# Designed miniproteins, single chains, continued (2), part 80

Each design is a single chain, and the fold is of that chain. pLDDT is the mean over its residues in the fold that is shown.

## One batch from the design tools (miniprotein)

Design m6768
Fold by ESMFold2-Fast:
Structure m6768 (fold): chain A 56 residues (1-56)
Amino acid sequence: SAAEAMREAEAEVVRLLAQGRISAEEAPGVLDRLVRERSGLSLAEARAAAHQAGVT
């Protein structure tokens, strides 16, 4: 689901930041890319889909 894709992408971004593998500046772009790879949606589209599905 879009909500699951976002949660998994957010967890991965947090891990990459904690490991110093990406910078805070890179994090938004990496998050959007990971959401697209997992769901086929942009981060904005995935958020809209999750909200409409009642997942908040």
Scores: mean pLDDT 78

Design m6769
Fold by ESMFold2-Fast:
Structure m6769 (fold): chain A 96 residues (1-96)
Amino acid sequence: GAEEALRKLEEGARIGLSGKTREQAREAVRLAREAVRIAKEGGAPKKVLLALEVAEGMALISYGVGVATGAPDEEIARLVGRALRAGLEAAKEELK
């Protein structure tokens, strides 16, 4: 449940933060959505699930704003990656 979801979010954060393409930004968002799905299906603690859902929402907002404003693909990927990393850190705290 929770541990598998955090691994997916960590993978998304890595792809976003090192990303150079819009496709990498989309893949990072996809991994965040998969993390939320895994957490829901696995019965993760409510606070962990909330942190993951906030991370997905912030990543989607970052992607949408970046695309709408014509930001460079690398910047869009980095913004998505930062949102996912922040959510990962928050979710890890809720597991302690």
Scores: mean pLDDT 87

Design m6770
Fold by ESMFold2-Fast:
Structure m6770 (fold): chain A 56 residues (1-56)
Amino acid sequence: EENLKKAREKIEETRKADGSVSTTTITPDEQFDPLDIDYSEEVERAAREAVERRKA
């Protein structure tokens, strides 16, 4: 969904402004570090929450 893409970008921008963002966001290819995937999943979850708030 496009809403998720926008939410993800906002989260990244917000973290950048705060200074707590990391540059460890890659696409799923093969045998990644669990930490890297965990971080991406967390961002996606936060984005989903942002979209849900809009619906609510």
Scores: mean pLDDT 56

Design m6771
Fold by ESMFold2-Fast:
Structure m6771 (fold): chain A 68 residues (1-68)
Amino acid sequence: MKKVLSFTVSGSDVYTLKQLLEHYGPEAVLRITTEKGEEFRITSHEQVDALSKKYPDEKLKVEVLVPA
Protein backbone atom coordinates (compact mmCIF):
# COMPACT_ATOMS: atom_id res chain seq x y z
CA MET A 1 0.00 0.00 0.00
CA LYS A 2 1.17 3.52 -0.90
CA LYS A 3 0.16 6.60 1.12
CA VAL A 4 -1.18 9.34 -1.22
CA LEU A 5 -2.73 11.79 1.31
CA SER A 6 -2.38 12.60 5.01
CA PHE A 7 -4.51 15.16 6.88
CA THR A 8 -6.59 15.74 10.03
CA VAL A 9 -10.40 15.96 10.23
CA SER A 10 -13.13 16.03 12.85
CA GLY A 11 -14.82 12.66 13.50
CA SER A 12 -18.07 14.35 12.44
CA ASP A 13 -16.69 14.99 8.89
CA VAL A 14 -18.47 11.96 7.41
CA TYR A 15 -18.93 13.53 3.97
CA THR A 16 -15.19 14.08 3.34
CA LEU A 17 -14.29 10.51 4.40
CA LYS A 18 -16.99 8.97 2.19
CA GLN A 19 -15.92 11.13 -0.78
CA LEU A 20 -12.32 9.90 -0.40
CA LEU A 21 -13.49 6.27 -0.61
CA GLU A 22 -15.56 7.06 -3.72
CA HIS A 23 -12.74 9.00 -5.42
CA TYR A 24 -9.93 6.47 -4.81
CA GLY A 25 -12.11 3.43 -5.49
CA PRO A 26 -12.83 0.01 -3.96
CA GLU A 27 -9.16 -0.90 -3.29
CA ALA A 28 -8.50 2.27 -1.27
CA VAL A 29 -8.10 2.11 2.52
CA LEU A 30 -8.41 5.01 4.97
CA ARG A 31 -6.05 4.46 7.88
CA ILE A 32 -7.55 6.54 10.68
CA THR A 33 -5.78 7.21 13.98
CA THR A 34 -7.60 8.70 16.99
CA GLU A 35 -6.05 11.12 19.52
CA LYS A 36 -5.68 8.11 21.87
CA GLY A 37 -3.62 6.23 19.25
CA GLU A 38 -6.33 3.74 18.24
CA GLU A 39 -5.96 2.81 14.55
CA PHE A 40 -8.72 1.77 12.14
CA ARG A 41 -8.61 0.62 8.51
CA ILE A 42 -11.78 1.92 6.84
CA THR A 43 -12.95 0.59 3.47
CA SER A 44 -16.73 1.27 3.47
CA HIS A 45 -19.32 3.98 4.09
CA GLU A 46 -20.81 1.90 6.93
CA GLN A 47 -17.43 1.85 8.72
CA VAL A 48 -17.19 5.66 8.34
CA ASP A 49 -20.65 6.06 9.95
CA ALA A 50 -19.69 3.73 12.84
CA LEU A 51 -16.41 5.59 13.46
CA SER A 52 -18.11 9.01 13.37
CA LYS A 53 -20.77 7.86 15.86
CA LYS A 54 -18.05 6.64 18.27
CA TYR A 55 -15.68 9.64 17.86
CA PRO A 56 -17.72 12.68 16.67
CA ASP A 57 -15.67 15.26 18.63
CA GLU A 58 -12.21 13.70 18.08
CA LYS A 59 -9.46 15.04 15.84
CA LEU A 60 -8.76 12.09 13.53
CA LYS A 61 -5.55 11.61 11.55
CA VAL A 62 -6.50 10.27 8.10
CA GLU A 63 -4.09 8.55 5.70
CA VAL A 64 -5.32 7.45 2.26
CA LEU A 65 -3.63 4.21 1.18
CA VAL A 66 -3.85 2.77 -2.35
CA PRO A 67 -2.30 -0.40 -3.85
CA ALA A 68 1.34 0.10 -4.88
Scores: mean pLDDT 80

Design m6772
Fold by ESMFold2-Fast:
Structure m6772 (fold): chain A 98 residues (1-98)
Amino acid sequence: MYAEEARKYAELAKEYGEKGDAEKAAEYAEKAAKAAVKAAKSGDGKEAYEAGRYAAEAGGYASNAAKKAGASPEVQMRAGAAATAGATSATAGRLLAE
């Protein structure tokens, strides 16, 4: 299930962010965002909502890690893009979940 995949990547984004590895945190946030986008395309509103929430959290962890590490604007942008993709998938999922 895509929600479970996004949750796993959000946990990894948090762990690497806490270790000061902003690049790895952003990488895992992007993977969580990909899972959320796939969940939204599946038409399962509950999966899309859950996966989107985890992807948004992963992007948040990666963004905080990038700021703490003084990471490049590219790494900060990647983290922000992952958070935005997650929020979009969560919104789509909520609208589909009736």
Scores: mean pLDDT 83

Design m6773
Fold by ESMFold2-Fast:
Structure m6773 (fold): chain A 62 residues (1-62)
Amino acid sequence: GEEEKKKGAEGGELAGIGSALYNENNGVKADLEKARELGREFGEEDPERGIEGAKAFLEAAK
């Protein structure tokens, strides 16, 4: 539903940001805006995977 799609998009954005922050921590310049946009598209396409991805990427980006 709409709620699932929204949560997926938000989760995807977080997953994208987490990935970019992980790269920055490894001395690679982070592109937060691009990462957010790609993550949002991913989360919109598959909300459940977007949310799962957010959890995994946030853990990896610590």
Scores: mean pLDDT 65

Design m6774
Fold by ESMFold2-Fast:
Structure m6774 (fold): chain A 72 residues (1-72)
Amino acid sequence: VDINDPLFQELMDTSVELLKAAVDLVVTQRELERAIKEGDFEKAASLEKEIATLQARMDELQARVDELEKQI
């Protein structure tokens, strides 16, 4: 695989976005645990919505990575 291949570049860019989403998910999950421990259920509900959004984004990015890997 050539590093200058457009498919390889898109795979790398998509993989970076997936990693960013994964980091955001871990951070948000930790914030959720803290909010629950502190009894801040309003913040916890907001964080649960963010987690759902991040999981959906990760699913989309993973599907794109899988598609690109089949083409390389």
Scores: mean pLDDT 84

Design m6775
Fold by ESMFold2-Fast:
Parts: structure tokens; sequence; C-alpha cells
Structure m6775 (fold): chain A 81 residues (1-81)
């Protein structure tokens, strides 16, 4: 499924960006943090679109879980986010 392949790509991109965000936060690199947050926002926007377009309940569940995971990690790393 094209939607399944798209979700797998977003899962990998989100994981990589969250790892980079942890490094940027540890380094206190505000410019890098801002750039990564913009990229994570783009992933959120794509996840919302996929959620709205799919009728697959299992795919919807995975999309929702990924979005929740990103949000929880952001709150954990950025206390003011």
Amino acid sequence: SELEERLKKLEKEAEALLAQLREAVAAGDQDRIDAILQQLQAIFDELVELYEETDDEELKKRIFELAGKIQQELKKLLSDW
C-alpha cells in the first residue's frame, strides 16, 4: 500500500529527527532546535492528512500512536513546548 509505505517513511524520519533533537537540546543549539521543530511540524501535518484520507483502522491507530509519541517526546525534551 502507498499509504503504508508513506507511514513507514514518516516513522523513520520522525525517529531520526527526534534523535537529532535530543543532541541539539543537549548542546543548547537553538538554531538547530528550531530547524528540527519545523521539520517535525511538517511530519505532523502529513500524519494528519494520512489519518483523514485512510479508512484502514490499523493504519489510523499507527498514525495516532506516532503523532502521540512525537508530542510526548517534545514535551519531555522541551518543558515549555
Scores: mean pLDDT 85

Design m6776
Fold by ESMFold2-Fast:
Structure m6776 (fold): chain A 74 residues (1-74)
Amino acid sequence: KVPTLEEVEQQREGLEVVLEFLRRTQDPRLAAEVEATRARLEALAKELAGTPIGELLQETADRMRAVLAEVRAA
């Protein structure tokens, strides 16, 4: 099911809270859950390429990838 722009915005805000918690705890199990979510968002961003929703999903996935790289390097 294709998400709405509002659903993607809400998901993004919720993910920022999770990403901040992940940075503080560096929990590898939480990192795995975030990676699974990132992979799903990237797949959906490809499906919606060229749309504002697809662009927002790609930005969200890129943000998650950056935090995951930081946590996994620690």
Scores: mean pLDDT 76

Design m6777
Fold by ESMFold2-Fast:
Structure m6777 (fold): chain A 94 residues (1-94)
Amino acid sequence: EREEELLRRAEEARTEAELAEILAEAAEAELEETLRYIAEHSPYRALRNLARNALEALKLEDEKERELQLDIVAGLARMIAAVERIIEEIEKRK
């Protein structure tokens, strides 16, 4: 259910910022299908790389290490989203 909603949002995302926020949510919720979609179909190389790292983290048997790696991916994705929104605002102002 949550995965279906995020996957739909990822398919409809129009900006790197929107897709990065979806990536952060998918990493925190361990949503493999959404992460795989972003890794395979995102036009943004940074988001594809982060999604691939999250998919690798999901394979870790150590729960603490898995959680730490996914938190890092989510944090980096949110940072990308914040930076891209600032750039969009600057571009709109000439």
Scores: mean pLDDT 84

Design m6778
Fold by ESMFold2-Fast:
Structure m6778 (fold): chain A 69 residues (1-69)
Amino acid sequence: SFKEKLREAANLPTGRYEAVLEIMREAHDQGMSLREIGQILVEVSYTLSDERRTELHRAFEEFAGELEA
């Protein structure tokens, strides 16, 4: 599922930021809305450290900005 892929990417030892971006882009390309992606991202963020949560949030901001461009 998207949620499990996102959780796994957010917990990688390296390359987390780019992996999270790629997974969100893929989910949107497959028909998932920005709202749905954001809801799942919030759920995943509750399972993360403050540092990794901030990183995940920053990646979401970049992704959302790409869609508004």
Scores: mean pLDDT 84

Design m6779
Fold by ESMFold2-Fast:
Structure m6779 (fold): chain A 69 residues (1-69)
Amino acid sequence: SIEESAAAVAEQDEAAAEELIAKVADPSLSEREKAAAYTAALLYASVLRIAGEEERAAELIERARAAWA
């Protein structure tokens, strides 16, 4: 199912999500690089939501928004 496929992707890319948050928070990166990382984090949160990982998705969105601010 889509949910099962999304869950497998979410498990494999958990470390990548942490890297994206770190990039959003990095003041040495350009606005374009930070925006790209922020967008990628939101897309990953959407995958987590499809996988039924709603709490993880919400936490990732909050962390990305806090880092972007």
Scores: mean pLDDT 75

Design m6780
Fold by ESMFold2-Fast:
Structure m6780 (fold): chain A 59 residues (1-59)
Amino acid sequence: MSLEEVIAFLRQYVALAEGAPVDREALLATARAMLPSASEETIERAIEILVEEGALRLA
């Protein structure tokens, strides 16, 4: 699974929590469960990009 695909999935997921901080560990656990073909490093990088873009706030 590509970084772009993981970012697209996480964008849809975080849209449900837009404007509220999201727990990083809960987000990682959800991503691992829903995207078993993605590496942990790819998921972590996708989260970092979304935080840098301001699309995601971590609690």
Scores: mean pLDDT 77

Design m6781
Fold by ESMFold2-Fast:
Structure m6781 (fold): chain A 78 residues (1-78)
Amino acid sequence: MPIDELEVDLAFAQMQLSVTEKALEKAEKDPNTSQEKIDLLRQILEKTRQYIAALEAGDRARAAALEKEILALSKKLK
């Protein structure tokens, strides 16, 4: 049920968004960061925003799919 779980998921999503925004800012300021890494960080940021929107809409299936996409993109950043 989305009751109470939604607030917890939104708090985690907000933290993830903040971390990704800071990572992107650092990457853009670092001349040694590849364009591919910057593009991956931008995609993660966009997907995280979509994930928050899905949670706010109560669409748990879409939120779960977006979470999997974010994890796959994050693995490419290694």
Scores: mean pLDDT 78

Design m6782
Fold by ESMFold2-Fast:
Structure m6782 (fold): chain A 79 residues (1-79)
Amino acid sequence: MEKKDVVVITARDTRGRELRFAAVGKTKEEALKNAELLIEFLESAGYTVTGTEIYEDVSEEEAKKIGEEAERANAEARA
């Protein structure tokens, strides 16, 4: 079974809305590297990073679900 590692980043935009973003990697190191790049991008865009969570050794299906849940929460926050 293909396994992934996922880092979920929680950030607030300039309007105070709390948003979630998922960075995925085949290894913990890759997921953390992708998360670091995403944090740099978000901060450059005016977001304030408020938290991070790591999910290790999840299935590809679980990683996709984590990403979909983050996007749904972001859509609700923007409504």
Scores: mean pLDDT 79

Design m6783
Fold by ESMFold2-Fast:
Structure m6783 (fold): chain A 97 residues (1-97)
Amino acid sequence: KLKEVEEGFKKIIELLRQALASEPEKAEELIKKADELLKELAPLVQELLKQDEETRERVEKLVRETLKEALRLLSEYYQKQGLLTPEEIERIKKALA
C-alpha cells in the first residue's frame, strides 16, 4: 500500500510536469488525469493513516511533500496561462518552503 501510494504520487507529479510543457488542451487532459489518480489514491492514504504511528508519519510527510510540489507546478502552469504574475508565484513558492 505505501509503495503504491508513493508510485501514484510520483505519477501525479509527472503528469503535472508534462502539463507545464504542453499546449492548453493537452495540459487540461493531463491535469484531469492527475486529479483522477489522486482520487483513486485517497482511500489507500486513509487506510495507511489508520496504521501504526511510524507508517502514519511516513504517509503524512509524503502527502505534504507531494502537495507542495503539485502546488508549485500548478502555480507555474497558471503563470504560463497569464493568470498569475511572477511576483505572485514567488510569494506562493516562499509560503510552501
Scores: mean pLDDT 78

Design m6784
Fold by ESMFold2-Fast:
Structure m6784 (fold): chain A 61 residues (1-61)
Amino acid sequence: SDAEYQEKVEKIKAAVEKKRGKAAGLAAEHEIRRLSEQVGEEEAIKLAVENLKKSGIEVEI
């Protein structure tokens, strides 16, 4: 649902902001929304979480 997608995007944004600052969090939100247009919302969230985990940022979705 749109509400679940928005919640997941906000959790990812907050996790990135906590570790890398506000500008990085905003960039992460923008990238997820852009990627969602290409591969769909669920796959975009999955790819974002996997990429962040590789960078040492864990997000509970």
Scores: mean pLDDT 86

Design m6785
Fold by ESMFold2-Fast:
Structure m6785 (fold): chain A 67 residues (1-67)
Amino acid sequence: NDIVNQAIEIVKSTKGTEEERAKELENLLKGKDKQTVLEVMKALTTSGDTLLGSHAKIIVDYYKSLQ
């Protein structure tokens, strides 16, 4: 999944701050449909990786903001 891989790379990049990476994740998902956002959430939350899991909350909050 191209967008899922991009999200993982953003989280794992370790460049900049955690807040900067969080904003890049939000920007990546901005304008995407709910199904695409859900796929990224699933990948990050089911990975078992602590760093990916910590950033998943931002995507969850974004998904909940979509109405």
Scores: mean pLDDT 72

Design m6786
Fold by ESMFold2-Fast:
Structure m6786 (fold): chain A 63 residues (1-63)
Amino acid sequence: PTREEADAARAKGEAAFAAGDYATAAKHFQEARDIYLSLGDSRGAHLALTNLARARAKLGLTS
């Protein structure tokens, strides 16, 4: 996976979140986080995790 793929997944998550589709947003943010972690991008992984937590909170899921 590339950084561009991680950024694209995060952007898809943000778009889904803005549309109120929190389940789809969580899926894309998790994908982005996994890619950032694979690349050693701690900053990108942290941003994706923060977005994932927001999406999960909207779904009432425990973190």
Scores: mean pLDDT 83

Design m6787
Fold by ESMFold2-Fast:
Structure m6787 (fold): chain A 77 residues (1-77)
Amino acid sequence: MSVKELYDKFLNAVTDSEKLDAFLELLEKNASGRIIVKVLSRLNGPGVISKKNELFEKVRKKYPDNKLIQDYISKFK
């Protein structure tokens, strides 16, 4: 599945688990920092909010030199 198809899957997902699955697949496909930030900003459901710090650390480690991602995550520390 392409990054565009995964992003569309994320936007059409109705459950927190479906959104999380699409997000993890986007990470595996090395989606751009802009897409990752857009997806992270929309992961606000009760099923994922408790995991948001863990997701931030995973993203930070995968994209250590991506300024857009680092700046976004820093706003929550």
Scores: mean pLDDT 77

Design m6788
Fold by ESMFold2-Fast:
Structure m6788 (fold): chain A 77 residues (1-77)
Amino acid sequence: SHMEELLERAAALIESDPEEALRLLEEVRAEALKNNDLDMFTAALLGIAEVRLVLDPSRDRAEVLAEVRAELAAAKA
């Protein structure tokens, strides 16, 4: 699917171009939310968490995961 292609491209860019990876993941997040595709939405949020840790490696992984959990809870409401 188009979302799967964007996720694959984003994964390849996380280390070399994290800003572009984030842009692609935000596109997947928006499209997945619009389509009520919770699996793709979750995959996009996990990718965003990974990019956030690359952009700021001083951040605690548990804090970034807590942000993902909060966003998943909001999407379910």
Scores: mean pLDDT 83

Design m6789
Fold by ESMFold2-Fast:
Order: sequence, then structure tokens, then C-alpha cells
Structure m6789 (fold): chain A 74 residues (1-74)
Amino acid sequence: MLSREEFLERLAEAFAEAQRVLYDPNATKEEIEAVLRRLRELLEDARKHFPDETQLIAALEENIATLERALAER
């Protein structure tokens, strides 16, 4: 498993990527799906290894829901 520091680094990168594709009208469906897959993997890791990080888990769930909606509209 990743260290907590490595997990937080990946989380920050994934959130930045999610924001980028969400507000980029030229982002492809494939790009959104790739970010969504990464967020889902991070959510799985957070639930298994950091279940007490409720704020981070909620943020992951919200970002996933937002991207799923964006994907359905494209």
C-alpha cells in the first residue's frame, strides 16, 4: 500500500485533474473516464486504509458524482 503522504499526493493530483477536465470543454469522454477511474481507485484505498478521513472520503465521493454527471452529459 502507498504511504499516507504518497496517497495525499495522488489525491491532490487527481482532484486537480478532475477540476481541469470538468471545466475544459475540449476534454474527451476518454479523459473524463480516466480521471473517474483514478478517483474510484483512491476512494477504495481511502475506505480500506483511511476510514477515519471522512472529509477526504466525502470529497472523493462528490468529485466522482460530479464527473459521472459530466460524462453522462457528453
Scores: mean pLDDT 81

Design m6790
Fold by ESMFold2-Fast:
Structure m6790 (fold): chain A 63 residues (1-63)
Amino acid sequence: SERERAIERVRELAEQMARKIEEATGLKPEVEVRVEGGRTVVVTIRVGDKVYVFTVSLDELLA
């Protein structure tokens, strides 16, 4: 489905971002991608003592 493809794309982008962070910091980030309420994709990237959180609306991705 389009929804599944959108979520998969967000996951791929999060992993790409984590790879760049690892290259810049020398620390391996922890990446978590989850869907909240079936409408919002929440991406959490943890690296060292820092946490980055991004929220993406599935409604906007599928518009």
Scores: mean pLDDT 80

Design m6791
Fold by ESMFold2-Fast:
Structure m6791 (fold): chain A 70 residues (1-70)
Amino acid sequence: HHHVPPDFLDELTVEEAKRVLDAIRAELEKGYPEAAAQLPPVPDDATREEIKEHYLRAVGLAAEAMRREA
């Protein structure tokens, strides 16, 4: 269900949203380190919209990595 829009990010502060991205990156790094390396770093001054964009890219890359592994 990572295809569902991340509306929960709108309920978080920018700092909390950044932590969500860090957690996703960490999970991706555990299973698919090559894919995790493709994710750009999130800047400290990122806006909520930029964080949401990074989130969508991260989940998309995770889906691609899982498909490639198969």
Scores: mean pLDDT 72

Design m6792
Fold by ESMFold2-Fast:
Structure m6792 (fold): chain A 74 residues (1-74)
Amino acid sequence: SVSELSPEDARKLKRELADLMKDVAPKASEAVLKNLDKSASEAIKAGLKAAEDLSPEKIAKLVGAIIRSIGDYL
């Protein structure tokens, strides 16, 4: 769960997710950035939703990257 993240940790996490998504899809990165004021889980959900619209294949890569980077927070 990401509910215990400090604002600083949440910001770092969202930044890392945006960077990962930038390599896959710029629109997904923008979705994460738009959700900076929300929990990390909401930012991830928004990014995945944006990626889903772009390409199913890229979703698999994005999910893998998220699990590897945020696994400890989920």
Scores: mean pLDDT 60

Design m6793
Fold by ESMFold2-Fast:
Parts: sequence; C-alpha cells; structure tokens
Structure m6793 (fold): chain A 70 residues (1-70)
Amino acid sequence: PQELADKVKQKALELGATPEQAQAAGDTVRAVLEGDHEALQRAADRLHRLVQQNPQDRPAVTQAVEDVLP
C-alpha cells in the first residue's frame, strides 16, 4: 500500500501538482488499498480543499491516481 501511495505522490508531482496535493493523493490511495474508510474520508476532504485552492492542478492529481491504481 505505501509503495503505490509513494508512486501516486511522485507521479502527481511530475504532472505539476503541489507537494501538499501530491501527499493528499498518496494518502487517499493508501487508504483505499487498506480499506480504511475514515482515513479515506479525511484524505479525500483534504485533497478536495487543496484542489479548490489550485483548480488548474486537478487534472494532474486525477491522472496520477488513474495511472498508478490498477
């Protein structure tokens, strides 16, 4: 789970997401893979807030998650 989360974070950074958005995307992926619904809700809420601050980065975050998750 952590390895895929780290890959999502790295991919998001490469696609132009902020470090905070990349970390939140990685945390979201880890929570999904672990089945931790509470962690998923917290990470998703954080990511939503960060994307609202920089809407232009939304495609980078979405693409990073799609590219890494099976």
Scores: mean pLDDT 76

Design m6794
Fold by ESMFold2-Fast:
Structure m6794 (fold): chain A 57 residues (1-57)
Amino acid sequence: MTAAEAARAGAAAGVASGDVQYGGRVGELLWRKAGGSDLEATRAGAGGATLAANGVG
């Protein structure tokens, strides 16, 4: 990842830390209803991987 991409992912991690408590459950229900679109699944995976990397190391 570039520094810019890492900064965007860092902002997403901050949102996940504060907003995911409510938005995460609702977002998961909406994602299941849509069947997990390709674009949304890809973005969720990228964000999750970067968040995990930031949290672990």
Scores: mean pLDDT 50

Design m6795
Fold by ESMFold2-Fast:
Structure m6795 (fold): chain A 71 residues (1-71)
Amino acid sequence: ATVEVARRVADALEVDPTWAPIGKALREAIDAGATSVEEIRAWLEAQGNKEAATVAKMMLKGIEEGRARRA
């Protein structure tokens, strides 16, 4: 599911100091109840974090489309 992928991406990003703020933002979006790429993006954008919203959308959409291509 998208939320499980987003949690793993957030965990991976948080170990890198450069990406840690984006990892934290993804985790907060999931904790707020976001369950899809668009919900995560919309939540981050509503919080004023446009950079995290853009990066999260690109990464999560790429992973989702990659999984769809494997079907």
Scores: mean pLDDT 72

Design m6796
Fold by ESMFold2-Fast:
Structure m6796 (fold): chain A 64 residues (1-64)
Amino acid sequence: DEATRLSIAVRDALLSLGYPGMVANAYGELARELTEKYGADAALERLLSLLPDSLRQRILELLS
């Protein structure tokens, strides 16, 4: 589902850029929760607003 897809993409993006697993998992969980409450597009927009450009680009790459 979209919540699982976004959660995995966010987690994997953070891990690929060297973030600790606990931090990556926390952002993945946030992505799932936001998607379940607001839908995938709104969740993605909110997450991207919180993250630096390098993470934003990596997340978008993993979703394409």
Scores: mean pLDDT 85

Design m6797
Fold by ESMFold2-Fast:
Structure m6797 (fold): chain A 110 residues (1-110)
Amino acid sequence: GAEEGRKAAEEGAKKGGPEGALEAGRKAAEAALKSKTPEESGRAGSYGGRGAAEAGKKAGDEKAGLEGEMGGGVMATAGATGGASGDPEGAARLTERGGEAAARTVEEAV
C-alpha cells in the first residue's frame, strides 16, 4: 500500500520530467488500489502527488517547477480526502490524473 506508493513516487521524482511525473502518479494509483484501508490509499496518493511535483522541478525551469509543485499539492489533498472519505478507488484515480496533468504541464512549460 503506502510503502509501494512512496517508492513509486521516489523513482518518478528521480527520473524527473513529464515521464517521471506520469510514472509517480500511475504507480501510486496502483498502490492505492491495492491498499486495504482508506488511510493507506490516501497516503499512497499523497506520495504520488509529491513525486510528480518533484519531477516537475527537475524539468529545469522555474515555471515548470512551480506548476508541478501546485499540481502535486492538489493531488496530495485529493488523495488524502479520498482516503478519509473511504473511497480508495477515487483516491487512486485522482492520483493518476494528477500525475498525467503534472506531466502535461511540464511538457508545455519546457
Scores: mean pLDDT 62

Design m6798
Fold by ESMFold2-Fast:
Structure m6798 (fold): chain A 52 residues (1-52)
Amino acid sequence: SLEEALEAYEKGDWDKFAEIAEKMTPEEQQRFGRELLDREREKRRKNIVKKP
């Protein structure tokens, strides 16, 4: 699933990520890329203006 691919990617489990990515449709691959970017932007924003 999309969430499993995101988790594998974030954990650096590239073998598991590759297996999941091969099962993904092109639409799911596009959603993965967008979701990954959105999560990275949110993490970066929180790090810059982090509340103590």
Scores: mean pLDDT 73

Design m6799
Fold by ESMFold2-Fast:
Structure m6799 (fold): chain A 89 residues (1-89)
Amino acid sequence: MQRIQDAIQVFQNQAASTPDAQIQADLQQIISLLQQIAANSDNPQMQQQAVQAIDQFWRDMAALPDDSTVDDVRALYQALIARLQQIIS
């Protein structure tokens, strides 16, 4: 639970600081999905899967090459969104 709440705070801070409307939309979708998972406190498996998805996302972000584009970053946000949607479904 705490790990998901911490992730929500990180994404909220990023959404507040980014001027890009598309990135803001992607971040808001991630925040909404994580809030839905956090609300299911009686489903520890769903929360564990969400933590694993967040961990994979941070690992992929850290592994981006020096010549990475903004589109490469957006692809990682979209992969996280898809993973979180799968967990909720």
Scores: mean pLDDT 81

Design m6800
Fold by ESMFold2-Fast:
Structure m6800 (fold): chain A 90 residues (1-90)
Amino acid sequence: MEKIIEEVLEEYREELEELIRKLQEYAMEGYTEEVREAEKRAAEVFEKYLEEAKNTEDEEEQRKLLRKGVEEAIRIMRETIEELEEKKKE
């Protein structure tokens, strides 16, 4: 599983790095609690799909579930950034 997790995360590395960078910038501007909550929700969603992946013996299904977990985590991060950008435009 560890190698499969690393390979799937590498597929999203650039996007994850950009989103994490933006969230950290908002945390530095005073939105620390909103960023922390988004990180928690993203981690919980990824962990859910990781546990589902552990319940299958099919490597391709494991990769598919892990990709879904990362994509849902990315969605949470993107939505949080959009909400924070909207607050900043006030």
Scores: mean pLDDT 84

Design m6801
Fold by ESMFold2-Fast:
Structure m6801 (fold): chain A 85 residues (1-85)
Amino acid sequence: SLLEQLSEEKRKQLALQQLIAGLAAHRDQELSEPQVEMGKKLIELAGNITDEDIEKAIEEVEKLLGRRFSEEEKEAIRERIKALL
């Protein structure tokens, strides 16, 4: 797949970005089955996710969406990702 042709660091960031985008869309709801599955794939892909990796992925998702997250949205995203790791 295209993801397998990318560097490990880039694959980690893309997986985090996909998960963060999903969590941002469903911030007031329980994680959907696809979001849980993405979280599990992120764990399988990396195992080594740092707070810095999460922060960088949040910034990139904000750029892609053309908007900034509130501090409440960012904290919810951080907590939900850490719960999956």
Scores: mean pLDDT 70

Design m6802
Fold by ESMFold2-Fast:
Structure m6802 (fold): chain A 97 residues (1-97)
Amino acid sequence: LEEVVEEIVKELEKLLKENGYTLSEEEREMLRGYLLGLLHLALHMLKKGYGEFLKKHIRETAETDPLLKSLVKDEEVQKKLGRLLEEKLIAFIDSHE
């Protein structure tokens, strides 16, 4: 999980940098912890057969994620971060059957 978390953090940092934002060390650590928690929850839900429900929830909520909204004030950048998070989380779920 830690490797997947670091890959997602790196992609989010890259998108933020391209849009004129920089993550502080503290913000990067918060993102890492948040994503690790999300991936652990995803694995638990998959074990219970809730994969389709989880994918639907992610598609409905990623663009309005409150942690991602706290990182940037620009609504278009917030949506781009949410879409990237959606893509990465759905790919993770699909790769875990």
Scores: mean pLDDT 81

Design m6803
Fold by ESMFold2-Fast:
Formats: sequence, C-alpha cells, structure tokens
Structure m6803 (fold): chain A 81 residues (1-81)
Amino acid sequence: SAESFVKEVEQTIKNKEELIKLGKEAAKNGDVAKLSGVLLTIIGAKNSLDQALKAGAISDEEAEKYLKELEEVEKEIKEAA
C-alpha cells in the first residue's frame, strides 16, 4: 500500500545513522554480505519512495528531501568502501 511505502522510507531515514555505522563497519572489515545488505536496504527505500510518489502518497518536495537523505547515506557508506 502507499502508506506502507511512506512508512518504510520514514523508518529507513530514522535509522540512517545506524545504517551508516553498519555499512562503514562492513566496508572496513571487508564483510561483503553485510555491506550488500545495508545497500539493499537503501535501494529498497528508494524504490518505496518512487512507488509512494507514483501513488500520490507523498509530495514532490517531501520525496526530494527523502531522496537526498537516502543518497547521502549511500554516499557515506560507498566512500568508506
């Protein structure tokens, strides 16, 4: 549902600091499985955001803000890898 997509994005954003921490630790330790899992969580949130936007459950402005936050999380993790 559209509401579920928005909640998934919001939960991912709420947990962004923990995701960054886990992703950086996985990258530092060469834990490819954990690193992939963290990155897949971010990709999933981006997909949920796109679906919420297409369903009209979120405004373009709010979607842009969440997308920027998700991209910042992904960038921080990838820069540590």
Scores: mean pLDDT 86

Design m6804
Fold by ESMFold2-Fast:
Structure m6804 (fold): chain A 81 residues (1-81)
Amino acid sequence: SSMEEKLRKRLEEYEKDIETYKSRESELSAEQKELLKQAEKLLKQARDAIENGDLETAKKVMQELGKTMAELLELISEEKA
C-alpha cells in the first residue's frame, strides 16, 4: 500500500541517520549514546511492525523514533555552540 511504502521510505531515512551517528559513536556523550540505542530499538520495532502488516503500530513507533532522533540531533547541535 502507499502507506506501507511511505513508512518503509521513512524507515530507510532514519536507518541512514542512525548509521551516521553509530559511525561517530566514540564522539557521543553517555546521554547521546542512550538516545542512539533507543533509536535503534525503535527502528527494529518499526521494521517488525511493517513486516507484520501492523501499520498502526508502525506509525506510533515511527512517531516515537522521530522524537528520539530529534532529541539526539538537538543534543549534538548544542555541543557545537
Scores: mean pLDDT 83

